Designed miniproteins, single chains, continued (5). Designs and how they scored, part 101

Each design is a single chain, and the fold is of that chain. pLDDT is the mean over its residues in the fold that is shown.

## One batch from the design tools (miniprotein)

Design m19731
Fold by ESMFold2-Fast:
Structure m19731 (fold): chain A 88 residues (1-88)
Amino acid sequence: MRDERIEKEIKKLEEEIKANPNDVDLWVKLGYLYLSKGEYDKAIEYFEKAIELDPNNAKAYRLLSIAYRKKGDFEKADEYLKKANEIL
């Protein structure tokens, strides 16, 4: 709410995604901004969209691991980290 710069970047990314819905990097960036805001469930949703489009996206799996750790779900965090390491 008081970080208007993050909200502005989110709006720009949402417009870019509307034009390029299969651009995996845009979904990863959007998830990262929500992660930065502490909106972990939204971040997870967008990272899951990224891995749905590209199942070999190691960055999205690492970010999913971070989001689940932030929620206190250490088992899922470890699972996604292992998947990221298998892709690398």
Scores: mean pLDDT 84

Design m19732
Fold by ESMFold2-Fast:
Structure m19732 (fold): chain A 65 residues (1-65)
Amino acid sequence: SAGVEAAKRALEVAEELNAPEEVIAALKEVLEAAEAGDDKKALEATIKVFEVASPELINKINENA
């Protein structure tokens, strides 16, 4: 699905950028929730990403994903 592919790409880009482990962990939770089709867990994990990632890092992931 488009959501799974987007989550996977975001994780790949974050790993390539050597993002902090807490950001990588949160993105892995987003991917796992997306693969499971769990919209509530996907939303909770996405909120966690925005809490632990800097705006600059989020922008870089968005530009390269």
Scores: mean pLDDT 82

Design m19733
Fold by ESMFold2-Fast:
Structure m19733 (fold): chain A 60 residues (1-60)
Amino acid sequence: SLDNIFAVLEALQKHKGEELSVAEISEMTGHTRSTVSRALELLKKWGVVEEVAPGVYKLA
């Protein structure tokens, strides 16, 4: 949902310049790892985030 994408983006914006794992974003947002992973895959496809290592993301 849009709320999930917004929560993930807010976590990344608060930690701008840092690399965050799916597990860390899951803990920060209160969403499940599967929900966070799906949101990150969409954001990656849109060019908003990049996957720097398996399951580790940062703002593009």
Scores: mean pLDDT 84

Design m19734
Fold by ESMFold2-Fast:
Structure m19734 (fold): chain A 69 residues (1-69)
Amino acid sequence: SLADLARELAERLGLPESRVLALMTALAPLVDGELTDEQVERIAAELGLPREVVREVHEALREAVASRL
């Protein structure tokens, strides 16, 4: 489930689960392709997260969607 993925990512990234869920919600419309640098910068700035975290969560979400959560 997406909740299980959020918990796993929160533990791996050292973030609260609620922050990971907010990031996943922001990334959900963008799951069908690769993020542009502009999209990564915007989302990172809006949520106060590192760009690397935005990219890692996006890739995890894409893999989860491909595998059918």
Scores: mean pLDDT 83

Design m19735
Fold by ESMFold2-Fast:
Structure m19735 (fold): chain A 70 residues (1-70)
Amino acid sequence: SSSQQRVQQAQSQVDQRVQDLMDMLGMSRDDARQRLRRSVDFLRRARRNGTVLPQSSVDIVRNYDTVQRS
């Protein structure tokens, strides 16, 4: 279904970001996941406090939230 496809696409984007953090920073997968979670939390707080985020930051927060709610 379209909903399942959206969740799968969001998961792929999150997994790719985790892989990029592992490759770029030499982190374990668990450390990369924790870093991504903290980055998303930071971006949510910045947006709530009136910071205008670039589209790439909006996209990662949206994809992360889609995965967490599925």
Scores: mean pLDDT 84

Design m19736
Fold by ESMFold2-Fast:
Structure m19736 (fold): chain A 75 residues (1-75)
Amino acid sequence: EEKKRELKEEILKLIGEILDLIGKKIELEKKLKKAEKEGKEEEVEKLKKEIEELEKEIEKLKKKIEELNKELTEL
């Protein structure tokens, strides 16, 4: 039972991190739309790069959650 609790706690922490990153991504996407409308090419490029970096981090955390969920379901 203890091992299941530890895995669940780790999964919940990672879910929290993903939600925070998704929130940041949404804010950057809003800024990107505004920058595109204003024709700010340099800002558009910067925002696209920041969004891409956040997407990579989210995917990394999602993969870790999948591995931990697999461990949890095998217990």
Scores: mean pLDDT 84

Design m19737
Fold by ESMFold2-Fast:
Structure m19737 (fold): chain A 66 residues (1-66)
Amino acid sequence: SDLDYEVEIALLEMQAAVAKNAGDYETAAKYYRKLAEIAEQRGDTELAEKFRSLAEEYEKKWKEKR
C-alpha cells in the first residue's frame, strides 16, 4: 500500500540521518542508495534522483577520508 511505502521511506531516511549525524558516511550512503532504489521501483523519479544525489555526496565524503 502507499502507506507501507511511505513508512518504509521514512524509516530508512531516519536511519540515514542517524548515520550521517554520527559521521558514518559509508552507512549513510548505503541507506540513501537503498532509498533511491525503492523510490525508482515505485516510479517516483524525483525522489529517487534526490536520494541518488545524497548517496553520491556521502560516498564522496567517505572516500575523501582515506
Scores: mean pLDDT 86

Design m19738
Fold by ESMFold2-Fast:
Structure m19738 (fold): chain A 66 residues (1-66)
Amino acid sequence: SLEEMAEELARLKALAKARPISEKTGLLPEVKVERLDETTFRATATVGEEKEEAEMTVEEVEEMLK
């Protein structure tokens, strides 16, 4: 579903933001995804004491598929 795609894309986006920190520190990122509302997901990737956040909406996923 579009909702499942939005959730997974939020997760992947947060991981992509955290990747440079993981590469510098050698630590693996931990990711948490939360649903903020019916169409919005926020993912937080934590590497040691540093955090990177990313959001994705169902509407953004629909636009990406066009």
Scores: mean pLDDT 83

Design m19739
Fold by ESMFold2-Fast:
Structure m19739 (fold): chain A 79 residues (1-79)
Amino acid sequence: SAEEIVNNLIEAAKNKDEDALESAAVELSKLNLTNEEKVELALKVKDADLNASIKSEIVNLILGSISVDYAIKEIKKYL
């Protein structure tokens, strides 16, 4: 599910697991999310105990505002 993929991405970021982060981000980028699902997932990321810059890039990825390659590159700077 989309929720499971986002949870995996959050946990990978917390654990500084770059391979798990890349895998989860790629799977997330393949999903065709509705606007309602995007909002619910973005709120889940906002409530996570993560660096604010990591949250911002995950939210941008969920919203489809950036490419997955760009999101991964930016998130890795803060791991």
Scores: mean pLDDT 88

Design m19740
Fold by ESMFold2-Fast:
Structure m19740 (fold): chain A 68 residues (1-68)
Amino acid sequence: SKEELMRKLLELGIEESLLRMEKALLKLILRRNPELSEEEKEELERRIEELDERIERLREEIARLKAE
């Protein structure tokens, strides 16, 4: 149903927003903490990359549902 589709899109949209907020926070931490070790910076950058992959998968799912 249209109502079920709209609910799923809302839920996925909220999840995307939360992942983007987490990514923004990690980028802010990197930007504001030049004292971080190279290992700590690399870990944060890896986490950002993982979030980008999750966001991309979620965006693909949203696009697929909108095409239905």
Scores: mean pLDDT 87

Design m19741
Fold by ESMFold2-Fast:
Structure m19741 (fold): chain A 110 residues (1-110)
Amino acid sequence: KIAEEIREMGETVINMSETLKKLLDDPSVSPEDISEAALIASSVLDTISKEYSKSKNPEFQEAGKLLREASKAFREASRKLAEGDKEGAKKALDKAKEMGEKLVELAKKV
């Protein structure tokens, strides 16, 4: 149950990162729209991170830390896009994906 929730959250973070990275190479999508989507992703993950950090379960506390780092990475991607730094945005999205992969790995240990 806890393992399933942490795994699903990790998969969600991976999918969000990969989707935004694909949109960066889509000429029909504005960098501004991708920046806004990354900021929304950051906000959602920050909220979930705070709730997980309040849990008495150590696995949810650890998942909360990983979600906080993913939230920061999506916020950095948004900032880099606002500055016109597409390469920096891709690196930030790769960092968010890494946090999602760590969540999937954490779920296997629960």
Scores: mean pLDDT 88

Design m19742
Fold by ESMFold2-Fast:
Structure m19742 (fold): chain A 64 residues (1-64)
Amino acid sequence: SAQEALDREAEGFRAGAEALVEEIKNSEKVDPALTVAAALLYGMAGDHELAREVFKLGDEKEKK
């Protein structure tokens, strides 16, 4: 069904965002583009709260 296709697409975006978040967590210095990409992918998956948390994580990695 169309709904299942949309759900799988959202799951794919969420998985992609999670992979980028792991890369951000494991990096001493983060490329801001990775933070934006991860937040965008969570947004596309409908996970707006997680997108906001990714921006916070990116800010923390950029600051001390």
Scores: mean pLDDT 79

Design m19743
Fold by ESMFold2-Fast:
Structure m19743 (fold): chain A 79 residues (1-79)
Amino acid sequence: MKEEAEKLVDEYEELAKTNPAKIVGEVIRTIGDLLDALRKGAAPSDIERLEHLLKALLLVIKNAKRQEVLDHVLKALAS
């Protein structure tokens, strides 16, 4: 779990630096997934996972501290 979260954060940080348009695309896609999950009455755990993933992506775009991004990714993976 922690190693998987670290790897995902590394991928998001690299993507933000090398292809900002693609990380924005990930945000748009995650928002769409979250709205679709809410519309279809998905389980609260699935909604919470998508919310934490969206927060992590937004934090990466805002160049927030790595630990803040990692905390949200860990919560997403634990949901």
Scores: mean pLDDT 82

Design m19744
Fold by ESMFold2-Fast:
Structure m19744 (fold): chain A 64 residues (1-64)
Amino acid sequence: SAEAERLLEEARRLIEEGRYDEALELMREVRRRFPEDEEARREALELEIEIGVRLLEEGVKRVT
């Protein structure tokens, strides 16, 4: 849906800002609110995985 796509675009912006917690919450809400939109749910899951990878990489780099 257009609404789900708009929310996913917002999540991508949050990821660029390093606001991973907010992006994760938003993507979980997309999956919850649009259970019938398989494309949007899949994209939200993919973005959630990307955040997890980025957080792991940052942890491994042991940022000060």
Scores: mean pLDDT 77

Design m19745
Fold by ESMFold2-Fast:
Formats: C-alpha cells, sequence, structure tokens
Structure m19745 (fold): chain A 64 residues (1-64)
C-alpha cells in the first residue's frame, strides 16, 4: 500500500550515496516489479517526487 511504498522509497533515498546499497535496492525493486508491479510503480512515483534522477535510474534498470 502507499505507506509501504513510502517506507521503501525512504530507505532508498537514505542510502542513495552508497553504491552497494543502491545496487541491492535496484535488484529488490526488480523482484518487486515481478511480484507486485502496482507496488513497484508506487515506490517509483514516491522516488520521482523527491529524486527524479534516482527514479529514472531505477526505471532504466527495470527496462533491462
Amino acid sequence: GPAHARRMADSYLANKDNPVVVAAGLRELAELAREDPALAEQVLRELSKRDPALAGEARAHLAK
């Protein structure tokens, strides 16, 4: 739900300067997009509001 998506986005934003954590988060988001694409899209929308560049990188990763 929206609260869960917000918490996931908060976690990624808090760790965005750590490339190892970012890479792990992108893999987690890719798996989430397979299991619950609606929740993954909610996370991407929350990221887009606060860090459009990180959201763009995440969307590009999911497209591969």
Scores: mean pLDDT 77

Design m19746
Fold by ESMFold2-Fast:
Structure m19746 (fold): chain A 71 residues (1-71)
Amino acid sequence: MEAVEKIRELAEKALEATPQQRLDYVTEIQLLAAEHPEVRRVADLALQGVAKYEENPEEARKLLDEGYRLA
């Protein structure tokens, strides 16, 4: 589904982004979840993964993979 692929792309960009750019990607993911409630759970897991990446990259990857499975 296009919305899921978009969320994945934005999450991957957020992991490599500056803190300011990361906020923009987070906002884009949140807007996609608001417009497409069917992908809200995928978006929530992606946002959790992005938030945890600096503290625990392994847990962040698990959250992203979980969101990927829900696609």
Scores: mean pLDDT 77

Design m19747
Fold by ESMFold2-Fast:
Structure m19747 (fold): chain A 57 residues (1-57)
Amino acid sequence: MSEEEQEELVEKMLKALEENKDSPAFDLYKAIALKEAEEYLSEEALKKLKERVEQIE
């Protein structure tokens, strides 16, 4: 996966999580997203995703 594709995937995942942040299943969505991200993203991109996910209230 290219660096650009990884950045697009991070933004797409963050948008989906932000849309579901008030859901009672948010923790489940977060866990699934992070597990999937670990499989497809580099360590650097995964770190960026984790940092930005923690900023979602």
Scores: mean pLDDT 76

Design m19748
Fold by ESMFold2-Fast:
Structure m19748 (fold): chain A 109 residues (1-109)
Amino acid sequence: SEKKKAILEAIGLTLRGIGYLLDAEQALKEGDEKKAIEYLRKALEIAKELLELAKKTGDKFIAQLALKLAQQVLKGAKKVYEKTGSEEAKELIEEAQKLIEEAQALLKE
């Protein structure tokens, strides 16, 4: 089943995204804001891949995974921005907000 394959792929992507979020939190605790931003950006790219997979399949579970991952990236990016005022962190906030809006729109269909 193509749907089963897509769901398993989405779960694998989500686990990788969570791994990047944990790496970002650790980097931020160590005072490495650049590394935290790098890992948050990688997690956001995973959330984008999940959203594209959700659009391709019409699967609301995959859309929900994309939404939740993007929301966690937003929280992490806001923490970096509050500490640093980094323009790169602000760009991540804006990109994560856009992805959240797109995932929410897909879930309303």
Scores: mean pLDDT 91

Design m19749
Fold by ESMFold2-Fast:
Structure m19749 (fold): chain A 70 residues (1-70)
Amino acid sequence: TSAIEDLEAAIEAIRRGDLETAQRHLVRAYILASDNPEAVELIKKAGRALGKGDLETAIEYLEKAREVLE
């Protein structure tokens, strides 16, 4: 599984309200993207937003992380 696939899965899980699945994919994406500092920082920001219940902001940061990795 690529970091992009885990980011897409996390976004879809958030949209479904499945925050446990979203967190699992977020952690996988973080590990797989660890060699890209820009993507790592965006994934970290998404994790913080998710922790605050700001689902819209979390999705926005995950979309940006996906774009950086493409």
Scores: mean pLDDT 86

Design m19750
Fold by ESMFold2-Fast:
Structure m19750 (fold): chain A 86 residues (1-86)
Amino acid sequence: ENEKLREEAEELVRKAEEALKAGDYETARRYAEEAIKLAEKVPGSERLLARAYYILGEAYKKMGDTETAREAFLRALELASRSPAP
């Protein structure tokens, strides 16, 4: 159950990264937001959520929404700091 949601969120993050590289910032934003919604339901997904928020920030930055981008980047940094130790 949670594993399937994590895999779906990881695939959405991959698609968001591909859209971002292709210059399709609106598609990257949409995939990143969908990945966040799925990953929020999976305990221990701080690293995956951090990646999704980082992509969301990059997409908004490229679209000129610098304030929303800043909020997304700060959330990504916060989540990354909560990742489990190796």
Scores: mean pLDDT 83

Design m19751
Fold by ESMFold2-Fast:
Structure m19751 (fold): chain A 74 residues (1-74)
Amino acid sequence: SLHLIMAQYSLQEAEKEKDLFTKGQWLRDAGDAYAAAGDYETAAKLYEEAAKSFEQAGNLEEAKKAREKADEVK
């Protein structure tokens, strides 16, 4: 599906990204794409990874939002 293609693109960008905040954004985008495709288990894992990346970057509000998204899809 288009959503899974978008998810793969976002995951590849996350892997290349050196900035932890931007890496978190790509991981969140991948989670959103998997959720849109109906793969809630993978979406939750990606949101949790995004939250960890945001937290390491010092962006606690974005980390909280990512964890809330993970909880919503569980």
Scores: mean pLDDT 87

Design m19752
Fold by ESMFold2-Fast:
Order: structure tokens, then C-alpha cells, then sequence
Structure m19752 (fold): chain A 78 residues (1-78)
């Protein structure tokens, strides 16, 4: 589990940067761009979850659900 999480760390950091970018777009009223970024983040998190197991998989699945909800909110405002 710990070694598996460490292998995912670089990709998780990239997703964190994308999440920050998406949030800035949302705050700027760029809802279409924000929704697109949130969807990309959710899709990548789902892929990482499929490659993972146990608690790491559960955490990634919960994060993916969170970003899917953010994408829906952004789409409604676009």
C-alpha cells in the first residue's frame, strides 16, 4: 500500500496542480473550462483507482466523485 501510494505520488501532485487551475478558472467565471478540467481530473482519478487496491482505491474513488460533482456544478453555471 505505501509503495503503491509512492508510485502514484507524482501523478497525484499533477492532479493537485490541475485542481488548483480548475478552481481558479471557476472563480474567474470560466465555467466551461473549469468543468472540462474537473472532468479530466475525475477520469484520471478513476484510472488510478482501477490500478490501485484497498484504502488507496477507496480514497481515489471518493476524490473522483468529488470532482465529478464539481464538474456538474460548473456545467450548470456555464
Amino acid sequence: MEEELKKLEPRLKELERKAAEAMELFKAGKYEEAAKKYKEIAEELKKLAEESSGEVKEALEKLAERYEKLAEIAEKKA
Scores: mean pLDDT 80

Design m19753
Fold by ESMFold2-Fast:
Structure m19753 (fold): chain A 70 residues (1-70)
Amino acid sequence: EMPVIKLKIFKLPDGTFSAIIVEYDPELEEKAKKIKEKINGAKTEEEIKAALKEAEKEYNVKIEYEIVEL
């Protein structure tokens, strides 16, 4: 039903988070980039979850993600 965007999110040594787009439909590339930008610089997992849920509603997509500590 909803298109899926897959992200890998890294917790950086400075305590911030950075996202990499792993998988998306080519037609969703611009939406995926905007979603990635919303996550960059976040400092808590709650902030990330809130940003992702907001983006899912705004862009009408489903976002799957994993968080990896570096």
Scores: mean pLDDT 76

Design m19754
Fold by ESMFold2-Fast:
Structure m19754 (fold): chain A 69 residues (1-69)
Amino acid sequence: KKALVFKDIAELVEFMKNNPDAAVVAIGSPEQVKELAKQEGIEVLKSDGSKATEEDFASAKIGAIIQEY
């Protein structure tokens, strides 16, 4: 499982196009996804795979938990 934050829904759609084996298992606010990621013991990343910063959380509009197969 991966936790990701996106600046908008278009960035999420682009990520899904580039990762066809990925399944969105949860979608919500960046804060909600950060809380879920903490419970799962996983790190929150940006779509480029880098670690999400406090500024990224403040500017992001959408978060998702993704499972890759």
Scores: mean pLDDT 80

Design m19755
Fold by ESMFold2-Fast:
Structure m19755 (fold): chain A 81 residues (1-81)
Amino acid sequence: MYEEDAEAFEKFAERIPKMSKEDAVLALTILLGVTKASFKNSPIGEELVKLLEEALEAAKKGDLKKASEYLRKAAKLLKEH
């Protein structure tokens, strides 16, 4: 079960709106890469990666609030599995 991962994603969602756009994009790019590697064989991996790709695109547009919302959706997905 992904309770620790869900908590980490929630904490990350709280931090993203407090970052610069550049720092948020870098942090989300790293998280996306780690998530792709760690969840490659997980049944939720594809949906989780999609949510993180949407978070990264929002951050690239400067919408850190929307990026944070996608991270909270990812945390919810982790809690439900």
Scores: mean pLDDT 84

Design m19756
Fold by ESMFold2-Fast:
Structure m19756 (fold): chain A 65 residues (1-65)
Amino acid sequence: SAAQERKLILDALRNGDPEGKKVLRERLRKEGFSDEEIDEILRNGEKALLRQMQKRQQEKMKQMQ
């Protein structure tokens, strides 16, 4: 599920495992993030992921109005 994938992403970001980060890049790509966004998330961790998620929701909501 998306919740399980998000949990795995956050866990590996906290652990700092280089191989885990490579696996996370693939998962984030499947979720529709660009390579640039993925690099930002991996460098800045959980806070950057949450910020990018909020940005996506805001952009989607603006299209509705």
Scores: mean pLDDT 71

Design m19757
Fold by ESMFold2-Fast:
Structure m19757 (fold): chain A 103 residues (1-103)
Amino acid sequence: MEKAKKAELYRKHGEFELLLSKYDEAIESYERAIKYAEEAKDLKLLAESYRNLGLVYLAARKYEEAIEAFKKAIEYAKEAGDEELVKESEENLKLAERELAEA
């Protein structure tokens, strides 16, 4: 069973659900993407999936959950050596921390 491909498919499905503001469905899709990426040991897909999960939480104004998701994205992106994804996830983390402080 091609776990990495399933992770990517659920990640893309979650992106589509987020675009439609279907936050609960997007969260479920990204959680499935994370599980398949873990099984595949695909650090880049893990980082991307956690970043996207953080973006859903941010859009849903779940700032504490967004912060934790972005921290995971940064950890996996650093391990994967994806400097661009680290930078993007750090910028997202700072935004979520700012929103939490203002809430």
Scores: mean pLDDT 87

Design m19758
Fold by ESMFold2-Fast:
Structure m19758 (fold): chain A 66 residues (1-66)
Amino acid sequence: GPAEEEALKRKAERLKETAKRLLEEGKISQDIADLMIEAAEALEKGDLERARELEKEAVRQYLKEA
C-alpha cells in the first residue's frame, strides 16, 4: 500500500545518500556506488527482486576489493 511504497522510497533515498557519501570519502569504489544506486532505483520502482540481486552484487564487489 502507500505506506509501504513510501517506506521503500525513504530506504532508497538513504541508500543513495550513503553510496554518494562513501564514494566522496573514498570508502568505496565507483563500481560499488553504482550498484548501490541501481539497487536504490529498483526499490523506488518496487522491484524488490532486482534490488536484492543488485545488493548481492554490491556485496560481491566489496569482497573482491577488500
Scores: mean pLDDT 85

Design m19759
Fold by ESMFold2-Fast:
Structure m19759 (fold): chain A 88 residues (1-88)
Amino acid sequence: LKEAIDLVNRGDEKGVEKLIELLKDEDEEVRREAARELGLVGDEKAVEPLIEALKDESEEVREAAKEALKEIGHESAKEPLEKLKKEE
């Protein structure tokens, strides 16, 4: 996680790729932080991986992915976010 964040801070596209990989990490906290960082970066390449993270078993990871998609603001994220706003 720290290495991926450092890559992102240097403007290295490998950072985004590593954060996307970390969305599937075995550690819930790592997945949550990866989703948050992808939202802060705002790279549209993260949109589809973040949509998949909306199905994560952890509520914390799902909330982080939802917030990240809102921050990115990409059109493909709008429909999944609208569905999440409604009562499940």
Scores: mean pLDDT 70

Design m19760
Fold by ESMFold2-Fast:
Structure m19760 (fold): chain A 70 residues (1-70)
Amino acid sequence: AAALERAAQEAAEALERAGLSDAAPRVRRLILAGDGEGAVEAVRGAGEQEGLSEEQIEELVELVRRLLEE
């Protein structure tokens, strides 16, 4: 669906801006597959590995959750 494709694109762009470009393709793929929980976990893991602040990680997680409309 167009909404899901837009969600995947916006999530990937946000990850790239945060310096998580290596994780962006994986998160995009998970969103397109309907695996919202996997997408959120991938964002958290990538942010932790890159040393992002807890606040930055939660901001990205919240963005992904809102885009997915669980």
Scores: mean pLDDT 80

Design m19762
Fold by ESMFold2-Fast:
Structure m19762 (fold): chain A 108 residues (1-108)
Amino acid sequence: MSPVERARKAVEEARKALEEGNFDKVIEYVQEAITAALEAHNAGDVEGARRILREASEVLKKAYEKHPDNYKIKALYYTAEALVHALEGDRERMAEADKKAIEYKKKS
């Protein structure tokens, strides 16, 4: 299975876990999706990596909207946002998202 295919499958599993209310599995599958997306980027699939990272970010946003006090999900959301902005060359938005990721990681 290619890195992009692995990432897509992980996002689908994360969406299923979200519908089931299993936030630990949402975190696990999103981490897998991010890792596979970065592998795809390193293999030259920048567009595929960006698409997967945006989809992972959307899953995490829906997750923290259901549980606003889950700082681990918020930290992971801002990590995914920082990676999207990094791939787009937006250094300012990347730095802002990274700062928020660090803040929520300390609170979790």
Scores: mean pLDDT 85

Design m19763
Fold by ESMFold2-Fast:
Structure m19763 (fold): chain A 61 residues (1-61)
Amino acid sequence: MEPEVEFTLPPDDREAQRRLGAELARLAKDVAEGKITWDEAFERLRQAVAELQAEVARRRA
């Protein structure tokens, strides 16, 4: 099992959860279609999670 990036988003933040789910679905589809590599998908996912974490923190402050 590879080291996991821990995605800790509030379960009641529907916008953040929906956006993360949509990003995951899009990246998985792009990888399956050969548009991007797994490495690129993981990098984009890491960026998306970091942006969502910052947005959630800013919105909850």
Scores: mean pLDDT 71

Design m19764
Fold by ESMFold2-Fast:
Structure m19764 (fold): chain A 66 residues (1-66)
Amino acid sequence: DLALIRRIAQHDTGMDVSRMSEAQIARIRGLLERVLAGEISQREAAEELGVSPAQVSHAVRLLQAL
């Protein structure tokens, strides 16, 4: 659910997702799922998203808790 991912990112990771497109939210989700699968590092996902590795780590933990 893109609306749920947008809400989680905005309130829990500190990212401003209110103006993000559906394509951007889907890209964020895809990168977080790749981190969970061990395909990429948290640092690589952070560089792709323009956020800190700590924010990626927090978002990955939230995604695991869902």
Scores: mean pLDDT 67

Design m19765
Fold by ESMFold2-Fast:
Structure m19765 (fold): chain A 65 residues (1-65)
Amino acid sequence: GSVEVTVEPGDTFANVVAKTGLFTKEQAEAWAKEAGFDDALLRPGDRYRISVEDGKIVLEHTADG
């Protein structure tokens, strides 16, 4: 399944993934660090679709805020 999440002020990619309820905060933080995402690219109001494919977290930017 997939879950769509809206970015809030002060969010990190780890927080965005954790909001799905599919992962623990620690799992989301470890994934974001390994993926090398720059949290400065996140803007309040941006929307992301999060899914799991072959045991991997897949993140898709769906709309700007």
Scores: mean pLDDT 78

Design m19766
Fold by ESMFold2-Fast:
Order: structure tokens, then C-alpha cells, then sequence
Structure m19766 (fold): chain A 81 residues (1-81)
């Protein structure tokens, strides 16, 4: 039981770290899009492309976080069984 609890906590902590990182990337992307909205079309296109790349990275980190969160939840269910 204690080993499963340890693994569940580890996966939950990893998920939280990835969600935190995704949030930072999304905030950076939002700032770039806001800057793009105030810029000329060429600069706006470049900043929007950069923001889209950051949002893609954030989505990938969220997907990894969800996978780790699901693994943690499965381990918790095993402890309760």
C-alpha cells in the first residue's frame, strides 16, 4: 500500500508540474498575441506563429499531465480496492 501511495503522489506531483509549465507557456502565448494585435501585419504574423507554437507545446504538456493524473487516479483506485 505505501509503495502505491508513493507512486500515486509522484505521478500527481509530475502532473501538477506539467500543468504549471503549460500555464506559463499559455500566458507567454497570450502576451505575444496581444503584442501582435498592436503590430503591423508582418510582425503580427510572426508573433502569432510563435504564440501558436507555444500553445502547441502547452497542449502537449497538458496531455502528458492528464496521462500522469490518470495513472495517479488508477493507483488510488487500486489502494481503495
Amino acid sequence: MSELEKKAKEKADEANALYSEAGRLEAQAAALKAQGAASDPETAAKLNAEADALNKQAAEKKAEAEKKAAEAQKLVAEIKA
Scores: mean pLDDT 84

Design m19767
Fold by ESMFold2-Fast:
Structure m19767 (fold): chain A 83 residues (1-83)
Amino acid sequence: SEKKVEKLIEALKDKDPEVQRRAALLLGAIGDERAIEPLIEVLRDESAALEVQVAAAEALEQIGGERARAALEEARREGPPEL
């Protein structure tokens, strides 16, 4: 449902890294393209916990598409090796 995706997108900005990580993985499992840009923001957020960035990368890989692939390729060139 649209409301479920929106709530999970909001949870990506939660203060708890475990909540952020779970939200990213659930968005990946749902596969809704509306999550792509919010997940890319998390992937590029240097203040985010590494485990959350990794979850965002996994989610983008599950959703797929050219925009998600391009963002992952960029992050893997410039970011930490765990991505």
Scores: mean pLDDT 85

